# Designed miniproteins, single chains, continued (2): the designs that were tried, part 99

Each design is a single chain, and the fold is of that chain. pLDDT is the mean over its residues in the fold that is shown.

## One batch from the design tools (miniprotein)

Design m7421
Fold by ESMFold2-Fast:
Structure m7421 (fold): chain A 60 residues (1-60)
Amino acid sequence: MDAAIATAAALAVAIGGASPEAARAGAQKFLDGDGEGGGRLLGTSAEGGTNLGVAGAQMA
């Protein structure tokens, strides 16, 4: 996973009102190639989390 995906996930969670530490934990899951796990940690759907990560990668 690219840093851009992790950054996009962290920003999406922060916008959603999660703490910065929760955003980092979710971003780490996306970096590990576990978009579903990242989405669950952040309280988002797996589909939504994956789409946010893909958007970040496309911008990178």
Scores: mean pLDDT 55

Design m7422
Fold by ESMFold2-Fast:
Structure m7422 (fold): chain A 65 residues (1-65)
Amino acid sequence: SKEELEEREYELEVLEKLPEDLRETFLAYRATNGDIKKTAELLKVSQSTVSKRIKELEKILGKKL
């Protein structure tokens, strides 16, 4: 819906003010349809690092990803 698109736009605006690592993790995680292993491979980091960053993003955005 339009409300969902506006919420997504707001999330991206918030993420632009965050560390680049969190923004890249968010985009890669969405691109992999929530696959932590594939996200870690794309970002060249550990799966635990991706998991930690996703939890941090969920806290910042106030919702599950």
Scores: mean pLDDT 78

Design m7423
Fold by ESMFold2-Fast:
Formats: C-alpha cells, structure tokens, sequence
Structure m7423 (fold): chain A 71 residues (1-71)
C-alpha cells in the first residue's frame, strides 16, 4: 500500500530519522536512527512495500501515523 521509499523520505526530511542497517529476510528489515539512537524498525517486502513499522520514540510514532493516515 505504501512504499519503503516514501516512508524513508518522510522520516529523513521531516524528522531527521535515517536508515542505518538493512537486514535481508522475509520480510526484509531496516533499522532507523535518530541522534545516534535506535528510533525504529521497518519491515518491507521484496517489491519495496512497507509491511510493518515499530517505533521506540513516541513523537516519531505519532508523526508517522499522521503521515500514513493521509494516504
């Protein structure tokens, strides 16, 4: 429904959250950093669509939910 690229662009440009490490698997995973701390983990399929999102920062989680709800 939503692509990993769209989510990563939003997180980087609006919140300063950057991808740090990508882990292969099914689903694939990417770890997110904010100010050098783990901020979240995204999972995505082989076609580049987001399958789940987990955030460890409450403000980032709220902003992400607002972004997704407008799609």
Amino acid sequence: KITLEEVLNFLKEELGVTPFASLDGDPRKVELLKDGKLAGVLTYDSNGYLTSAEFFDEEIEKKFKEFVEKK
Scores: mean pLDDT 77

Design m7424
Fold by ESMFold2-Fast:
Structure m7424 (fold): chain A 61 residues (1-61)
Amino acid sequence: VSQEELDAEIDEAFRLLYIAVAVLAVKHGVPKEEALAWLRSIPGVSDETVAEAEKAIDAAL
């Protein structure tokens, strides 16, 4: 396995973790807009990832 493949797997793990944290924050009373704005502020988080997080938040509510 190349370093690039390992880095991609690590990035995917962090992506899923960020989504989980955003969902958990909204469940604990953080406004959805604030959770999504926080995700957008993270370097390397794509608009597609933010859209997936919004869908996950809506499904969890």
Scores: mean pLDDT 79

Design m7425
Fold by ESMFold2-Fast:
Structure m7425 (fold): chain A 123 residues (1-123)
Amino acid sequence: DNLAKFQAAVAALSPEARRLAEEAILEAVRLIAEENMSAGEAAEIAARKLAEVGEKEGRTAEINAAILMVFVLTGAVGEAILRYKNGAPLEEILREIERLLDELGVSPETKEEVLELLRKKMK
């Protein structure tokens, strides 16, 4: 359980690395919600783009934290969709995703867009 190290790494992200992480999160959620892509496939696409940026800018540790953030969130989104298909209440699922986005320090703008994409996907 690397949760404390992960949380510290996420908190230490530069504003630019956080912006890149949020862009990758939005792309992954759009691929899941609008293109009906699996969470794993969407996470790999978003993570690959982040890895390319990290290599070019020499910010590998920050970008690795951003990549892990993308995988954690897209995994949670995939599980949320599966739970919804199995009869879990939409509001419960959305509150769990909102809490995760808050814990990851995602901006209010990105958080609102992610939640809206999920509402459209599930309704």
Scores: mean pLDDT 81

Design m7426
Fold by ESMFold2-Fast:
Structure m7426 (fold): chain A 70 residues (1-70)
Amino acid sequence: DTELAKRIFEAYKKGYEAALKGLEDPEVLAQAQAEIDRLTAASPEDRALGNAYREGIKQALEDAAAATPP
C-alpha cells in the first residue's frame, strides 16, 4: 500500500504540473488527458493513478483561476 500511495501522490503532482504547462501549451494538456484515459481504462490500481492525475489537473486550474481573475 505504501508504494501505491507514493505512486498516487506522484500522479497527482504530475497532473498538477502538466495542467500548469498546459495553460501555455495545449498539446501538453491533451497528452495529460490521453494519459488519464489510458490509466482509468486499465487496472483498479491504474484507475486510482488516473483519478489522482485528474485531481492534480483540477487543483492546478483552480489555483491558476484564483491567482488571475478572468
Scores: mean pLDDT 75

Design m7427
Fold by ESMFold2-Fast:
Structure m7427 (fold): chain A 77 residues (1-77)
Amino acid sequence: SPFDQLLDSLESRIEDLKKRAKELNLDDSVFQMVDDGLELIEEARRLDPESREFAIKLTAAGILLAGAQFEIELKEK
């Protein structure tokens, strides 16, 4: 479904951020953001994509993704 493709895309982006965070030797707090985001995506996969709960989990994962990306960009020169 298009929702499964969206979740797969987000998961792939978060995994890429995790790899970059490892290469930059970032703090455990950044890895916690990544892991929390992945957990929210896994929870969203088990929800009805038309539900409000799905939208909330997806939004929360997006916020954590943005936070992790910001930390990586702040460390990169």
Scores: mean pLDDT 83

Design m7428
Fold by ESMFold2-Fast:
Structure m7428 (fold): chain A 59 residues (1-59)
Amino acid sequence: SQEEIAERIAEETGLSKATALRIVEMVQSDPSISLRELAAETGVSVRKVGQAVVVYYQM
């Protein structure tokens, strides 16, 4: 579920569950979304968003 993916991302990246869930929702809505856009929308660094996306695709 999105909740389980968000929890795993939060644990591995140190992001809040709310931010991790937003990233999951955005990637699922638009798989072509850039790290720059994810960073801008969430207020998180490109580096942290990149880590979150790697965790997402490894699940």
Scores: mean pLDDT 86

Design m7429
Fold by ESMFold2-Fast:
Structure m7429 (fold): chain A 97 residues (1-97)
Amino acid sequence: MSPEELLKEALESIDKAIEAVKAKSEDTVEKVLENLQKVYDKLEELLKKGAITQEELDEVSRKIGKALEALKAGDYEGAIKYLEEAKKIIEEQLKKL
């Protein structure tokens, strides 16, 4: 898979995580975790290909971590905010390809 395709799939997975938070359904946490795992898998492959740096991966990981902390606390607005910030970092990485 190309670096562009990996970044696009990571963006799709973040969008699905955001929609899962917005839905506030019984399976919201499960769907968020599944989609965030897909984001991590794509970003790790990008790191192995040299398409992103460890620093860029760490920045996205920090935002995702804050989103999960907010979600566990019942702060859905905070969770969405941090996921949107993670999405923006990935979009900037895609623009630099």
Scores: mean pLDDT 85

Design m7430
Fold by ESMFold2-Fast:
Structure m7430 (fold): chain A 114 residues (1-114)
Amino acid sequence: KQEEEDKKFDETIKELEKNDPVLAAYLYLLRALEAPSFDEQIELVRKAIDLLKKSGLLTDEEVEEINRLLQEAEQNRGDRDKASDILRKILEKLASKIPNDAKVKAHNIYLEIK
């Protein structure tokens, strides 16, 4: 496997973080769903949280709540089913804060770079 997809994602996301952080956040969430390792999934989710907080879509209280869920997922990393369920809840919560038009655009971009 070539790192071509990763490079294309990195180039795309870097531009979007500056110009459309909400769209960038959802792209990170889409990438997290397909990430091959738990540590990579957590890192991508953290990037999405930072962008959504910067965009005003997450309050400090919501960030604290989601960080507690991330800690719970990390504590359960030895139980894949439990860790995956917690990550799914985090992804659903973060996705619920993102406007539908941004989600549609992110899906189209994500499919193009895959």
Scores: mean pLDDT 80

Design m7431
Fold by ESMFold2-Fast:
Structure m7431 (fold): chain A 97 residues (1-97)
Amino acid sequence: SKKEQVRALLRELIAGLREIAKKHPELKSLFDRYIERLEEIIENIDSLSLVQVQMELGAMITSLATQVVLDPENEALREALDLFQETEERIEAIEKA
């Protein structure tokens, strides 16, 4: 199903964020907040539309993009932003299919 595909993509995103946080422990607190929100989306995915999932990701992307602007030399923040944006694009493709 589309929701099972989205759940798998969100789990991949969480795994990617955890790997970045292992190398950059100063970002762990920030990434733990995103991971907690992503896990809530996964838990409630059967009650959410794919548009609502995209809106939730968009809000986190906006937050993370602000962090990148405030710390533009931080490659780990850029890597995390790229993972979120790639995930959002893949979810949009699933929704439009």
Scores: mean pLDDT 89

Design m7432
Fold by ESMFold2-Fast:
Formats: structure tokens, C-alpha cells, sequence
Structure m7432 (fold): chain A 68 residues (1-68)
């Protein structure tokens, strides 16, 4: 599904950001920003909403929101 692809992309972006030395919080924000810019219109809108609602959201919280 589109949501499953978004979760897979988010996980990859998050892991890459951590490997580059970003904190967990920075990695979540980076992954959301990339999805907001490069995702489908639905995923882009959802990523922007998640970043606005909870800027301190954890990996697990974002994955749960993307899965819903």
C-alpha cells in the first residue's frame, strides 16, 4: 500500500540520518521533511500535518500515524 511504502521510506531516511550523526529527534524531523517534499500528495500532506502537530514525535509515533 502507499502507507506501507511511506513507512519503509521513512525508516530508510531515519536510519540514514542517524548514520550521518543526527540525533533521533533530528532524524525523525529530517525523514518527515523529505516525505513532505517528495511524497505523493497524500503522504506529503500527512507528513506536514505530523511535523506541525508533534515536532518531538518518536519513530514509533510517526510509524503508527503513517500506518493509520
Amino acid sequence: SERDRAIAAFRTLYSDALAQGLSEREAVRFALDVLALNGSPEISALARELAARDPDASLAEVEAALRA
Scores: mean pLDDT 82

Design m7433
Fold by ESMFold2-Fast:
Structure m7433 (fold): chain A 73 residues (1-73)
Amino acid sequence: IERLVETALAAVETGKSLGASDAQTRDLIARELEALGVPAEVAEAIAEVAVRNKDAPREEQRRAITEKARELL
C-alpha cells in the first residue's frame, strides 16, 4: 500500500507540473498503479480519489488515497 500511495502522490505532482487536466492526471495515476499490478477498476477508483484531493495538503491526500486503497484491496 505504501508504494501504491507514494506512486499516486508522485503522479499527481507530475500532472500539476505538466499543467495536465484532471482527466489526464487521473489517466496517468491509473496507468502507473496498473504497472504496479493494481487491477484496472481499482486503479481508476484510487486515481479518482487522488485527483479529487489534488489541492488538499499532502498529508490529507495521503490519507484519502490510503483509505481508498485499503477499502478496495
Scores: mean pLDDT 80

Design m7434
Fold by ESMFold2-Fast:
Structure m7434 (fold): chain A 96 residues (1-96)
Amino acid sequence: MFEEIEEEAREAAESGDEKKVEEVIEKIKELLKELGLYEKVEEFAKKIYESETNEEANKLAKEFSEWAKEESKKLGEPLLASFMGMYANYLLEKLK
């Protein structure tokens, strides 16, 4: 369940093991695909990356955060907002 992914994410971060981090990110990606959220998260990450100013990037990040919270409330899964944020950050690092 969602709490298991959160615990695995914490353990991966504490270990500093890149492979464990990537395994957790892959689980989050599969979960988001199943829930139909993957493409929207990827779209937000791309728009934030392509922003010409820090102000535009911050505005898009706020819109993403608000959307993610709304989707999490609709599904009754508060950890989803955190998972969408983790995946978006992962995509932003890969786009650099």
Scores: mean pLDDT 79

Design m7435
Fold by ESMFold2-Fast:
Structure m7435 (fold): chain A 118 residues (1-118)
Amino acid sequence: DEEIKKFLEELRKLIEEVEEEAKKWVEGVGKEGLEELIKSIIESFKEKDEKQLELLKKKLSEWTVDDLAYFLYSLLKSNPDIDLRDLAKLMQALLIVTGHDEDELLEKLGEYLKKDNL
């Protein structure tokens, strides 16, 4: 899907642009502070599926790249008008604390977005 490809390319560029801001944010709030924020976001979803409930049971450091992609996909579905720069900063912070690869995360996120548009 051309729209998904453009979205992922814009998101990739923004992730690189916000790297220093995301590092400072993670330094300020810590891994525990970021985990509390993420769990609060999931709790704010009106209807939670089984996979979202399982994410709440896991420590952020134990999240797979698929877990991260599914969280971000769920966030986008619940907040379609989310600021793309804020999303990129959140993604970069998650990559910093989990140590996962940016390319793998964007690929998995793209897979979830494409399934939704098929």
Scores: mean pLDDT 85

Design m7436
Fold by ESMFold2-Fast:
Structure m7436 (fold): chain A 83 residues (1-83)
Amino acid sequence: SSELQQLQQKRDQLLKKAEELLKEADSIENPSEELIEAKKRLEELMERVRNAPDDPETIQQLLSELSRAILELGGLISEEKVK
């Protein structure tokens, strides 16, 4: 369906953004415990998103969680850069 196709496109975009953010996090020397945990959560969510069945409701839920994890890690990276 067109809905599923739109969700798959959004999935690919968010996964790409998450991968870029993980590379940025990996460049930080002496990361905080909070950043390490946020990175771990993002990696776990990315795997759940990649392995999700082609069910629109499941994909929508996981993409919402992935978006939140991206925002959390991004904020923590920004905090580390000002130290």
Scores: mean pLDDT 85

Design m7437
Fold by ESMFold2-Fast:
Structure m7437 (fold): chain A 95 residues (1-95)
Amino acid sequence: SSEVEELAKKAAEHEQRGLRAYDEGNFEESAKHFKEAADYYEKLADHPLLSPEQRERFRKNAEFYRKLAEAAEKGDREGVDKTLKELTEYNKKMN
């Protein structure tokens, strides 16, 4: 649906902005965008038009972006890097 596509686009936009802010050392901005990405992934995880498998994948992504936001808020680079690696490995397995 157009709503699902819009929510996914917003999640991806905030993901990219959060990563860019992190690379620039702006942890406050990074945390803000990771929280927004998590919020959009949670909306996708609860969307009635998605399959249970799609909803579970989005729920897991929301959990990862919540962890990224927490680590960024603390200025914890090791925590951010570890969580990004786990997120990448999870998404690679969910082909």
Scores: mean pLDDT 90

Design m7438
Fold by ESMFold2-Fast:
Structure m7438 (fold): chain A 60 residues (1-60)
Amino acid sequence: GAAEVARALARARAALAAARFLKSSEETIQMAEDGVRAAEAGDAAASERYVALAGRGMGT
C-alpha cells in the first residue's frame, strides 16, 4: 500500500545517501539508485530487494 511505498522510498533514499557518503562501488550506488526508482514507481518489493543488495555492497 501507500505506506509501504513511502517507507521503501525513505529506506532507498537513506541507502543511496549512505552508499554515496561511503564512496561505495558504482555497482552498489547503482543498486541503491534502482531501489529509489522502484519505490518512486510504487514497487516497494523491488525497492527492498535493491536496497538489500546495496546494503550487502556496503557491508550492512
Scores: mean pLDDT 84

Design m7439
Fold by ESMFold2-Fast:
Structure m7439 (fold): chain A 66 residues (1-66)
Amino acid sequence: MSMELNQQVAAILQQTKNASAETRAAIAKTAGEVAMLTLAKDILSPSQQERLKELQRELEAQLAAA
């Protein structure tokens, strides 16, 4: 991952600044879970690693839809 978490958060906020409150809340929830799993990535079980991949795809889809 070539971007720091602070830069990722800033990018998400910039991309979603004009989105509805509902869309921003959904993105924030998914982004929060992705961030928590990413910070713990070295200790994740295989099932948690798959969950992280699924959430990353969902986050990308939500950002594209915003």
Scores: mean pLDDT 73

Design m7440
Fold by ESMFold2-Fast:
Structure m7440 (fold): chain A 100 residues (1-100)
Amino acid sequence: MPELTEEQKELLIKIEEIRKKLEENPEDEELLREYAELVLEYAKLNPEDPRALLYLTQAYEIAKKRGLEELAEELKALIEELAKQFPDDVTLQSIVELLS
C-alpha cells in the first residue's frame, strides 16, 4: 500500500471509530449516516484505494438491511459512479453487478 497522507490517516481513524460505535449501537441511523459520509469523503479523495470500495459496500449492506432506502440508494449511486470511472476494475464491476 502506498504511504498514506496525514489527512487520509485521520479519515481512516474516524471511519474506524464510527464503525466501532455502530457495532455497539447497530440501530443508530445517525451513526450510520456519519459512517457513510466519512466513507464517501475517503472514497472521493482515494478512488484507487480498495478499502474505499470495501467501506462503501459495507455501508450499503448495512443501510439496506436496516431499511434505510434513501441512504442505500445514495451509496449505490456513488459505487456506480466510481465503476464508470474505472471500467477495467474487475472488483468494482463485480460489486456493481451484485447491486443490479
Scores: mean pLDDT 71

Design m7441
Fold by ESMFold2-Fast:
Structure m7441 (fold): chain A 83 residues (1-83)
Amino acid sequence: EEIDLEVRIGLLEIAAAVFRLTAERYRKKGDFEKAERHEAYADRISELVDAATAALKAGNFEEARRLIDEAEQVHREAVKEDK
């Protein structure tokens, strides 16, 4: 369980980094609305990942899973809107 949650956290960290890079590219193109949205998704995912990591370190696997599930939902919403 813990290893699975750690892997999922790592993938979400990569997703947040990708959204930050995408936001930077949109800003350079002058698409500030898309840049702001991608930064907001990255910030929300990072916030949830930090909370999940803290819960995992505290041994609260139920809370960690809930936060990871929420972050994965944010990622799915972001991917859907990116098209």
Scores: mean pLDDT 84

Design m7442
Fold by ESMFold2-Fast:
Structure m7442 (fold): chain A 70 residues (1-70)
Amino acid sequence: MKEEEVRAALEKRKEQIKTLLKSGMPEDVIKTTLEIAALREAARLGMTREQALKIADEVFKEILEEYKKE
Protein backbone atom coordinates (compact mmCIF):
# COMPACT_ATOMS: atom_id res chain seq x y z
CA MET A 1 0.00 0.00 0.00
CA LYS A 2 1.04 3.68 -0.40
CA GLU A 3 1.82 4.10 3.32
CA GLU A 4 4.19 1.09 3.21
CA GLU A 5 6.04 2.57 0.21
CA VAL A 6 6.51 5.94 1.96
CA ARG A 7 7.63 4.20 5.19
CA ALA A 8 10.10 1.99 3.27
CA ALA A 9 11.61 5.03 1.51
CA LEU A 10 12.11 6.81 4.86
CA GLU A 11 13.55 3.67 6.51
CA LYS A 12 16.24 3.56 3.79
CA ARG A 13 17.45 6.89 5.25
CA LYS A 14 17.75 5.41 8.79
CA GLU A 15 21.56 5.03 8.80
CA GLN A 16 22.04 8.54 7.34
CA ILE A 17 19.72 9.99 10.02
CA LYS A 18 21.68 8.18 12.77
CA THR A 19 24.92 9.61 11.32
CA LEU A 20 23.45 13.14 11.44
CA LEU A 21 22.36 12.57 15.08
CA LYS A 22 25.90 11.41 15.98
CA SER A 23 27.34 14.54 14.29
CA GLY A 24 25.34 16.74 16.71
CA MET A 25 22.87 18.12 14.18
CA PRO A 26 19.70 19.38 15.95
CA GLU A 27 16.82 16.86 16.02
CA ASP A 28 14.33 19.41 14.60
CA VAL A 29 16.57 20.01 11.54
CA ILE A 30 16.94 16.25 10.96
CA LYS A 31 13.17 15.72 11.37
CA THR A 32 12.50 18.46 8.78
CA THR A 33 14.74 16.61 6.28
CA LEU A 34 12.73 13.41 6.82
CA GLU A 35 9.42 15.33 6.50
CA ILE A 36 10.53 16.79 3.14
CA ALA A 37 11.41 13.27 1.91
CA ALA A 38 8.01 11.95 3.08
CA LEU A 39 6.11 14.80 1.37
CA ARG A 40 7.93 14.18 -1.94
CA GLU A 41 7.13 10.44 -1.88
CA ALA A 42 3.53 11.11 -0.79
CA ALA A 43 2.99 13.58 -3.66
CA ARG A 44 4.30 11.00 -6.16
CA LEU A 45 1.92 8.34 -4.72
CA GLY A 46 -1.13 10.64 -4.31
CA MET A 47 -1.08 10.56 -0.49
CA THR A 48 -2.23 13.53 1.63
CA ARG A 49 0.24 15.92 3.32
CA GLU A 50 -1.22 14.99 6.74
CA GLN A 51 -0.63 11.24 6.20
CA ALA A 52 2.93 11.87 4.95
CA LEU A 53 3.83 13.99 8.01
CA LYS A 54 2.32 11.36 10.36
CA ILE A 55 4.48 8.63 8.77
CA ALA A 56 7.58 10.86 8.98
CA ASP A 57 6.89 11.51 12.69
CA GLU A 58 6.43 7.77 13.40
CA VAL A 59 9.60 6.76 11.50
CA PHE A 60 11.67 9.55 13.13
CA LYS A 61 10.48 8.45 16.60
CA GLU A 62 11.46 4.83 15.77
CA ILE A 63 14.94 5.94 14.57
CA LEU A 64 15.45 8.00 17.76
CA GLU A 65 14.50 4.99 19.93
CA GLU A 66 17.00 2.76 18.08
CA TYR A 67 19.72 5.45 18.31
CA LYS A 68 19.23 5.85 22.09
CA LYS A 69 19.45 2.04 22.58
CA GLU A 70 22.89 2.00 20.91
Scores: mean pLDDT 81

Design m7443
Fold by ESMFold2-Fast:
Structure m7443 (fold): chain A 86 residues (1-86)
Amino acid sequence: ALADTLVQKAGLNEVNAKRVADKILSGEKVITRQDIVGISYSTTEENDKVEKTAAVLKELGYEAEVINNEPNDNSLVESNTQIVLK
C-alpha cells in the first residue's frame, strides 16, 4: 500500500517506491535522494520527487522533514536533499 501510494502521489517508479516503503516500514529514519530516484537520475527533478515523497508521508501521518544539504563538497551543482523521519 505505501509503495503504491508513492507511485501514484509522489511519482516514483515501482522499484524506487518499494525501496523507500521498505526502509520506512523497517524503521529507517533517513531516506536519501538516491533511495527516491536512483543513482542514474542526475537531474533537478530529484529534489521535486523528494518533496513530493515527504508530502505523501505527512499525509499518511509520518513526521517527515525535507533537509536540504549544501552542495559545497564534491558537487557544486545541486543540493543532496533527503527526508528525515522523527
Scores: mean pLDDT 71

Design m7444
Fold by ESMFold2-Fast:
Structure m7444 (fold): chain A 95 residues (1-95)
Amino acid sequence: SWKDKAEEIAEEGLLTGLTSLSQGKSVEDAVKEMRALIKEKMKGLPKEYQQLLEEFMKEVEKVFNERKGTDSGINFMQKLTKVYLDFRKKLDEVS
């Protein structure tokens, strides 16, 4: 389904961004790599799913930027989990 494909794209994009951060790349580079993957893969999706993926990327970027400083790894992962769960809920609403 389009929902399953959008979910897969979001997961691949997030993993790409997290991998970049784990390799010591900047937040700006991690966001760039995540956005490049998601934008390329989402081209075939209906506009509603593309809009949700754009919102997902924006929310992930916000969490990545908030990490700059003293945020613990557990708080960071909890924030990302909430962003992903919210995205999945919105996918259910348009599917």
Scores: mean pLDDT 85

Design m7445
Fold by ESMFold2-Fast:
Structure m7445 (fold): chain A 80 residues (1-80)
Amino acid sequence: SEALREAVQYIFELLDRVGNPELREALQRLSLALLNGDEEAARREQARLVEIARRLIPDPAEFARFVAAVDIYRDHLLSK
């Protein structure tokens, strides 16, 4: 999916730009929960990722775009 490719690209570009290990670790924890099919852990780790991003991304439009990209990423990993 082009939407998935764009979402993944945006997530990693933002992670590199922000350069924060806590944000990168939170994405790794979310990815592992999603790959394991642990919906409860995935929900918890996504909430943590969003909270970290809220502190680190001062522009509300960039924050909203990041959250939307993470939602696309999550939905893709849960579908297979």
Scores: mean pLDDT 86

Design m7446
Fold by ESMFold2-Fast:
Structure m7446 (fold): chain A 75 residues (1-75)
Amino acid sequence: MIEVDPEMTPEEILEKARENAERFREKYPDDEAGLQAVDRFLAEIEAAYKTGDKERALRIAEELNDFLKHLEKLK
């Protein structure tokens, strides 16, 4: 189970999400559907970060981590 520290700043959450997305892109560069989903999650985290909505950024980062974990299980 991947846990995100609830005391993490939006900046830290965004950094971790970017790192996970980069690893996915390197591992599955031909998965267009997966890459589109990852880009969507990153855009939503970035938007939440810019508005200072820490709760939203944390929620979306958790959803991205769960999505990637589930997707890897299917491959």
Scores: mean pLDDT 73

Design m7447
Fold by ESMFold2-Fast:
Structure m7447 (fold): chain A 67 residues (1-67)
Amino acid sequence: SLDEGVEKLIEEVIGLLKRRLEARGGRPVRVEVREEGDTVTVRVTGSNGEVLEASFKKKDLEDVAAK
């Protein structure tokens, strides 16, 4: 379903942010996913206090998941 596709995309985004943080010498210590209105925000926090954040419109995630 589209909900499962969106969840899979969010997991892929989390993986990308974790890999980017690890490439910078950081260790992921916290992952937060927030759904507010029409927006989904993913945040990954590193052991050194670095935060990587990405925000998406739900409609854009649904459009990608449907392909």
Scores: mean pLDDT 79

Design m7448
Fold by ESMFold2-Fast:
Structure m7448 (fold): chain A 64 residues (1-64)
Amino acid sequence: SEERGRAADAYFRKLKAEKGLEKAYEEAEKLFPLSEEQRQILKEIADKLIEIGDEIEKRLKEEK
């Protein structure tokens, strides 16, 4: 149960970070309209940044 609690917390933290990035580039799109292709590229970049963030957090937690 304690372990499940930690897993749930980590999952919600990840969702919050993902929502932060999603909101950030939605705001960027308001400043300049993007084509569908450009939007796909930005989404791929955002997804990659989330993965990098997860990797850094995991590494820091392990190295302690």
Scores: mean pLDDT 64

Design m7449
Fold by ESMFold2-Fast:
Structure m7449 (fold): chain A 82 residues (1-82)
Amino acid sequence: MDTYLIKSSLGEEKVVKLGERVVIEESNVELLLEEKGDELFLTVKDLKTGKEEVLKGKYIKNYNAYLFHSDLNSELYLITKL
């Protein structure tokens, strides 16, 4: 199972596994990282409002990381493979 480190623009950090939901309690968000083909998708759910968004990752080769921008909470998520 592939494992990733998620870091938010607010400095929150969480270790996640592909296909497993994870909660960042400090921001009341549930995250789900999934792979479809060779692309990564991040589902961001605001636990306070119940609103959900699915984001497609931008791979940044120089940093070996994926960047996601959420319109729901105006946060950036940087995801690095562990």
Scores: mean pLDDT 82

Design m7450
Fold by ESMFold2-Fast:
Structure m7450 (fold): chain A 85 residues (1-85)
Amino acid sequence: GAMVERTLRIIAPKDKVDAVIAATRAASEALGGRVEVLERKDIPGTDYQEVVLRLTAPSEEVLDAMIAAAQAAARAHGGTVTVLP
């Protein structure tokens, strides 16, 4: 079947990034999706890090649920999520 993909940009405190990624991955895998970390970089002059994730899902409905999980995880850890085109 056709897999669907979305790229997310997450900005979170450096000490919280691993928790955001772990929570997003755990929720995604439980839904039958997959998460790949494409990029991690420090934001110069701040205590924040930028992470780019690729989400892969068997359907748009699963992908939407994975995005919601990423947004919830980021919010819980003082971060933000931008959905990329």
Scores: mean pLDDT 89

Design m7451
Fold by ESMFold2-Fast:
Structure m7451 (fold): chain A 90 residues (1-90)
Amino acid sequence: SLKEEALKKIKEIGEETKKKIKELKAKGASDEELQEVFLKGVQEMNKVIEETLKEMEERNASLEEKLEFMKEASEIAQKYVEEINKIYEE
């Protein structure tokens, strides 16, 4: 489904962003460089959410369906933000 494909893409972006930050931190990258990679990952996740909501609207999805997708997508994104913050604290 459109929702399942979007959630999968968000997870893939989160995992790749987490991996890149972990590798860069291990190499002694600056806080500025780590922050840039993190913000780019967040931007890419938000783009998937926006494009998916636009497609849902074009397909006349209900408000409830759109809100449920937003909730699930936000929960995944928030989990990756928390996991990345833990890497910063290492």
Scores: mean pLDDT 86

Design m7452
Fold by ESMFold2-Fast:
Structure m7452 (fold): chain A 98 residues (1-98)
Amino acid sequence: MELSEELKEQLKKAEELINSLPLSEEEKKSLLKLVKFLIFGIHSKSPEISEDLKDTLLSGLKLSEENKEKVRKLIDDLNALENPSFESLLELIKKYFS
């Protein structure tokens, strides 16, 4: 996977934000995997997550049912945005997890 410097900086910022959240280490790792996937989608101008992909992603995450529901809402809110950006993703993470 070829990463631009901008993408590397965005991934670093996302990791720092997630590490600051009041979540277990296992939940932080799971959320970080999802957020990296979403950042790649935004960077590629294809951030929309289908229902099937959303269910597949959530089934693989080690999160409580409450935090899985927060992830579903985050993805739904992100999909509802006309032009989702890295900043929009960070605000949604803060909205649901901080």
Scores: mean pLDDT 77

Design m7453
Fold by ESMFold2-Fast:
Structure m7453 (fold): chain A 105 residues (1-105)
Amino acid sequence: SIGAKEFQLRMQLIQEVEQVLQDAINSEKDEKSKKLLSETRKDVIKAIESAKSIKEAKEKVSEVLDKYSDLAKSQGLNDAAKKLDSAKKKITQLLDEAEEQLEKL
C-alpha cells in the first residue's frame, strides 16, 4: 500500500538524519559542543516525527538547525556551528530526496 511505503520512507529518512547528526557528535571532543549537538539531534528528529508532511518537516528542521547554529555561535562553539551548517546541507538533501520519492508513489 502507498501508506506503508510512505511510512518506510519516513523511517529511512529519520535513520539517515540521525546518522548525519550522530557523526557530527562523534567528531566533537568538547563536551559542551557534544551536548548542544545531541540536543539538536533530539529536536530535529522530533520535528520530523511530528510533521504532517515532508514540506512541514523541511520548515521545522531548518528552524531547529538555525536556532542551534546561532546558539553555538553565541557561545563561541565555532566547530559545532560549522558542523551544524554542514549537517543542514546534508539533511536538506535527504529531505528533498524523500519528498521526490514520495511524489513518485
Scores: mean pLDDT 87

Design m7454
Fold by ESMFold2-Fast:
Structure m7454 (fold): chain A 71 residues (1-71)
Amino acid sequence: AEEAFAKAVEILQPRVDAGDMDAGADVLALAVTYTVGKNKGLSDEQILEDMLALAKKRGLEEVAKVFEEAL
């Protein structure tokens, strides 16, 4: 889950660096989902499923593929 989350941030980083506030919000939403899942003691698989659902809801197709490949 951690490695997949890092890869997702890497994909979004060029947009964040360009000042895309939507990409910044997407990174924050993924970070919150990851951190909350870890703090609750969820499995890596469950955290990946939660991040995948969030990526799909937010229309992040390339990020969603990263989480699908990690599952």
Scores: mean pLDDT 82

Design m7455
Fold by ESMFold2-Fast:
Structure m7455 (fold): chain A 62 residues (1-62)
Amino acid sequence: FEVPELTETSKKILDLLEKLGPVTGGNIAKNLSKIAKELGLSLDEASIEMGRAYAHYQYSLY
């Protein structure tokens, strides 16, 4: 299985999630609007990039 490649935007989302709380489904949903506003993204763009970041985060967990 291939780990999804992180964009620059997805890397910034991972950094923000470290400040906002752990990467879980519930915390991702709650933080979507905050992440979109902080990075200047639409909700659709933020959703796609968060999905990518979340998948990569799960594969990167030890």
Scores: mean pLDDT 66

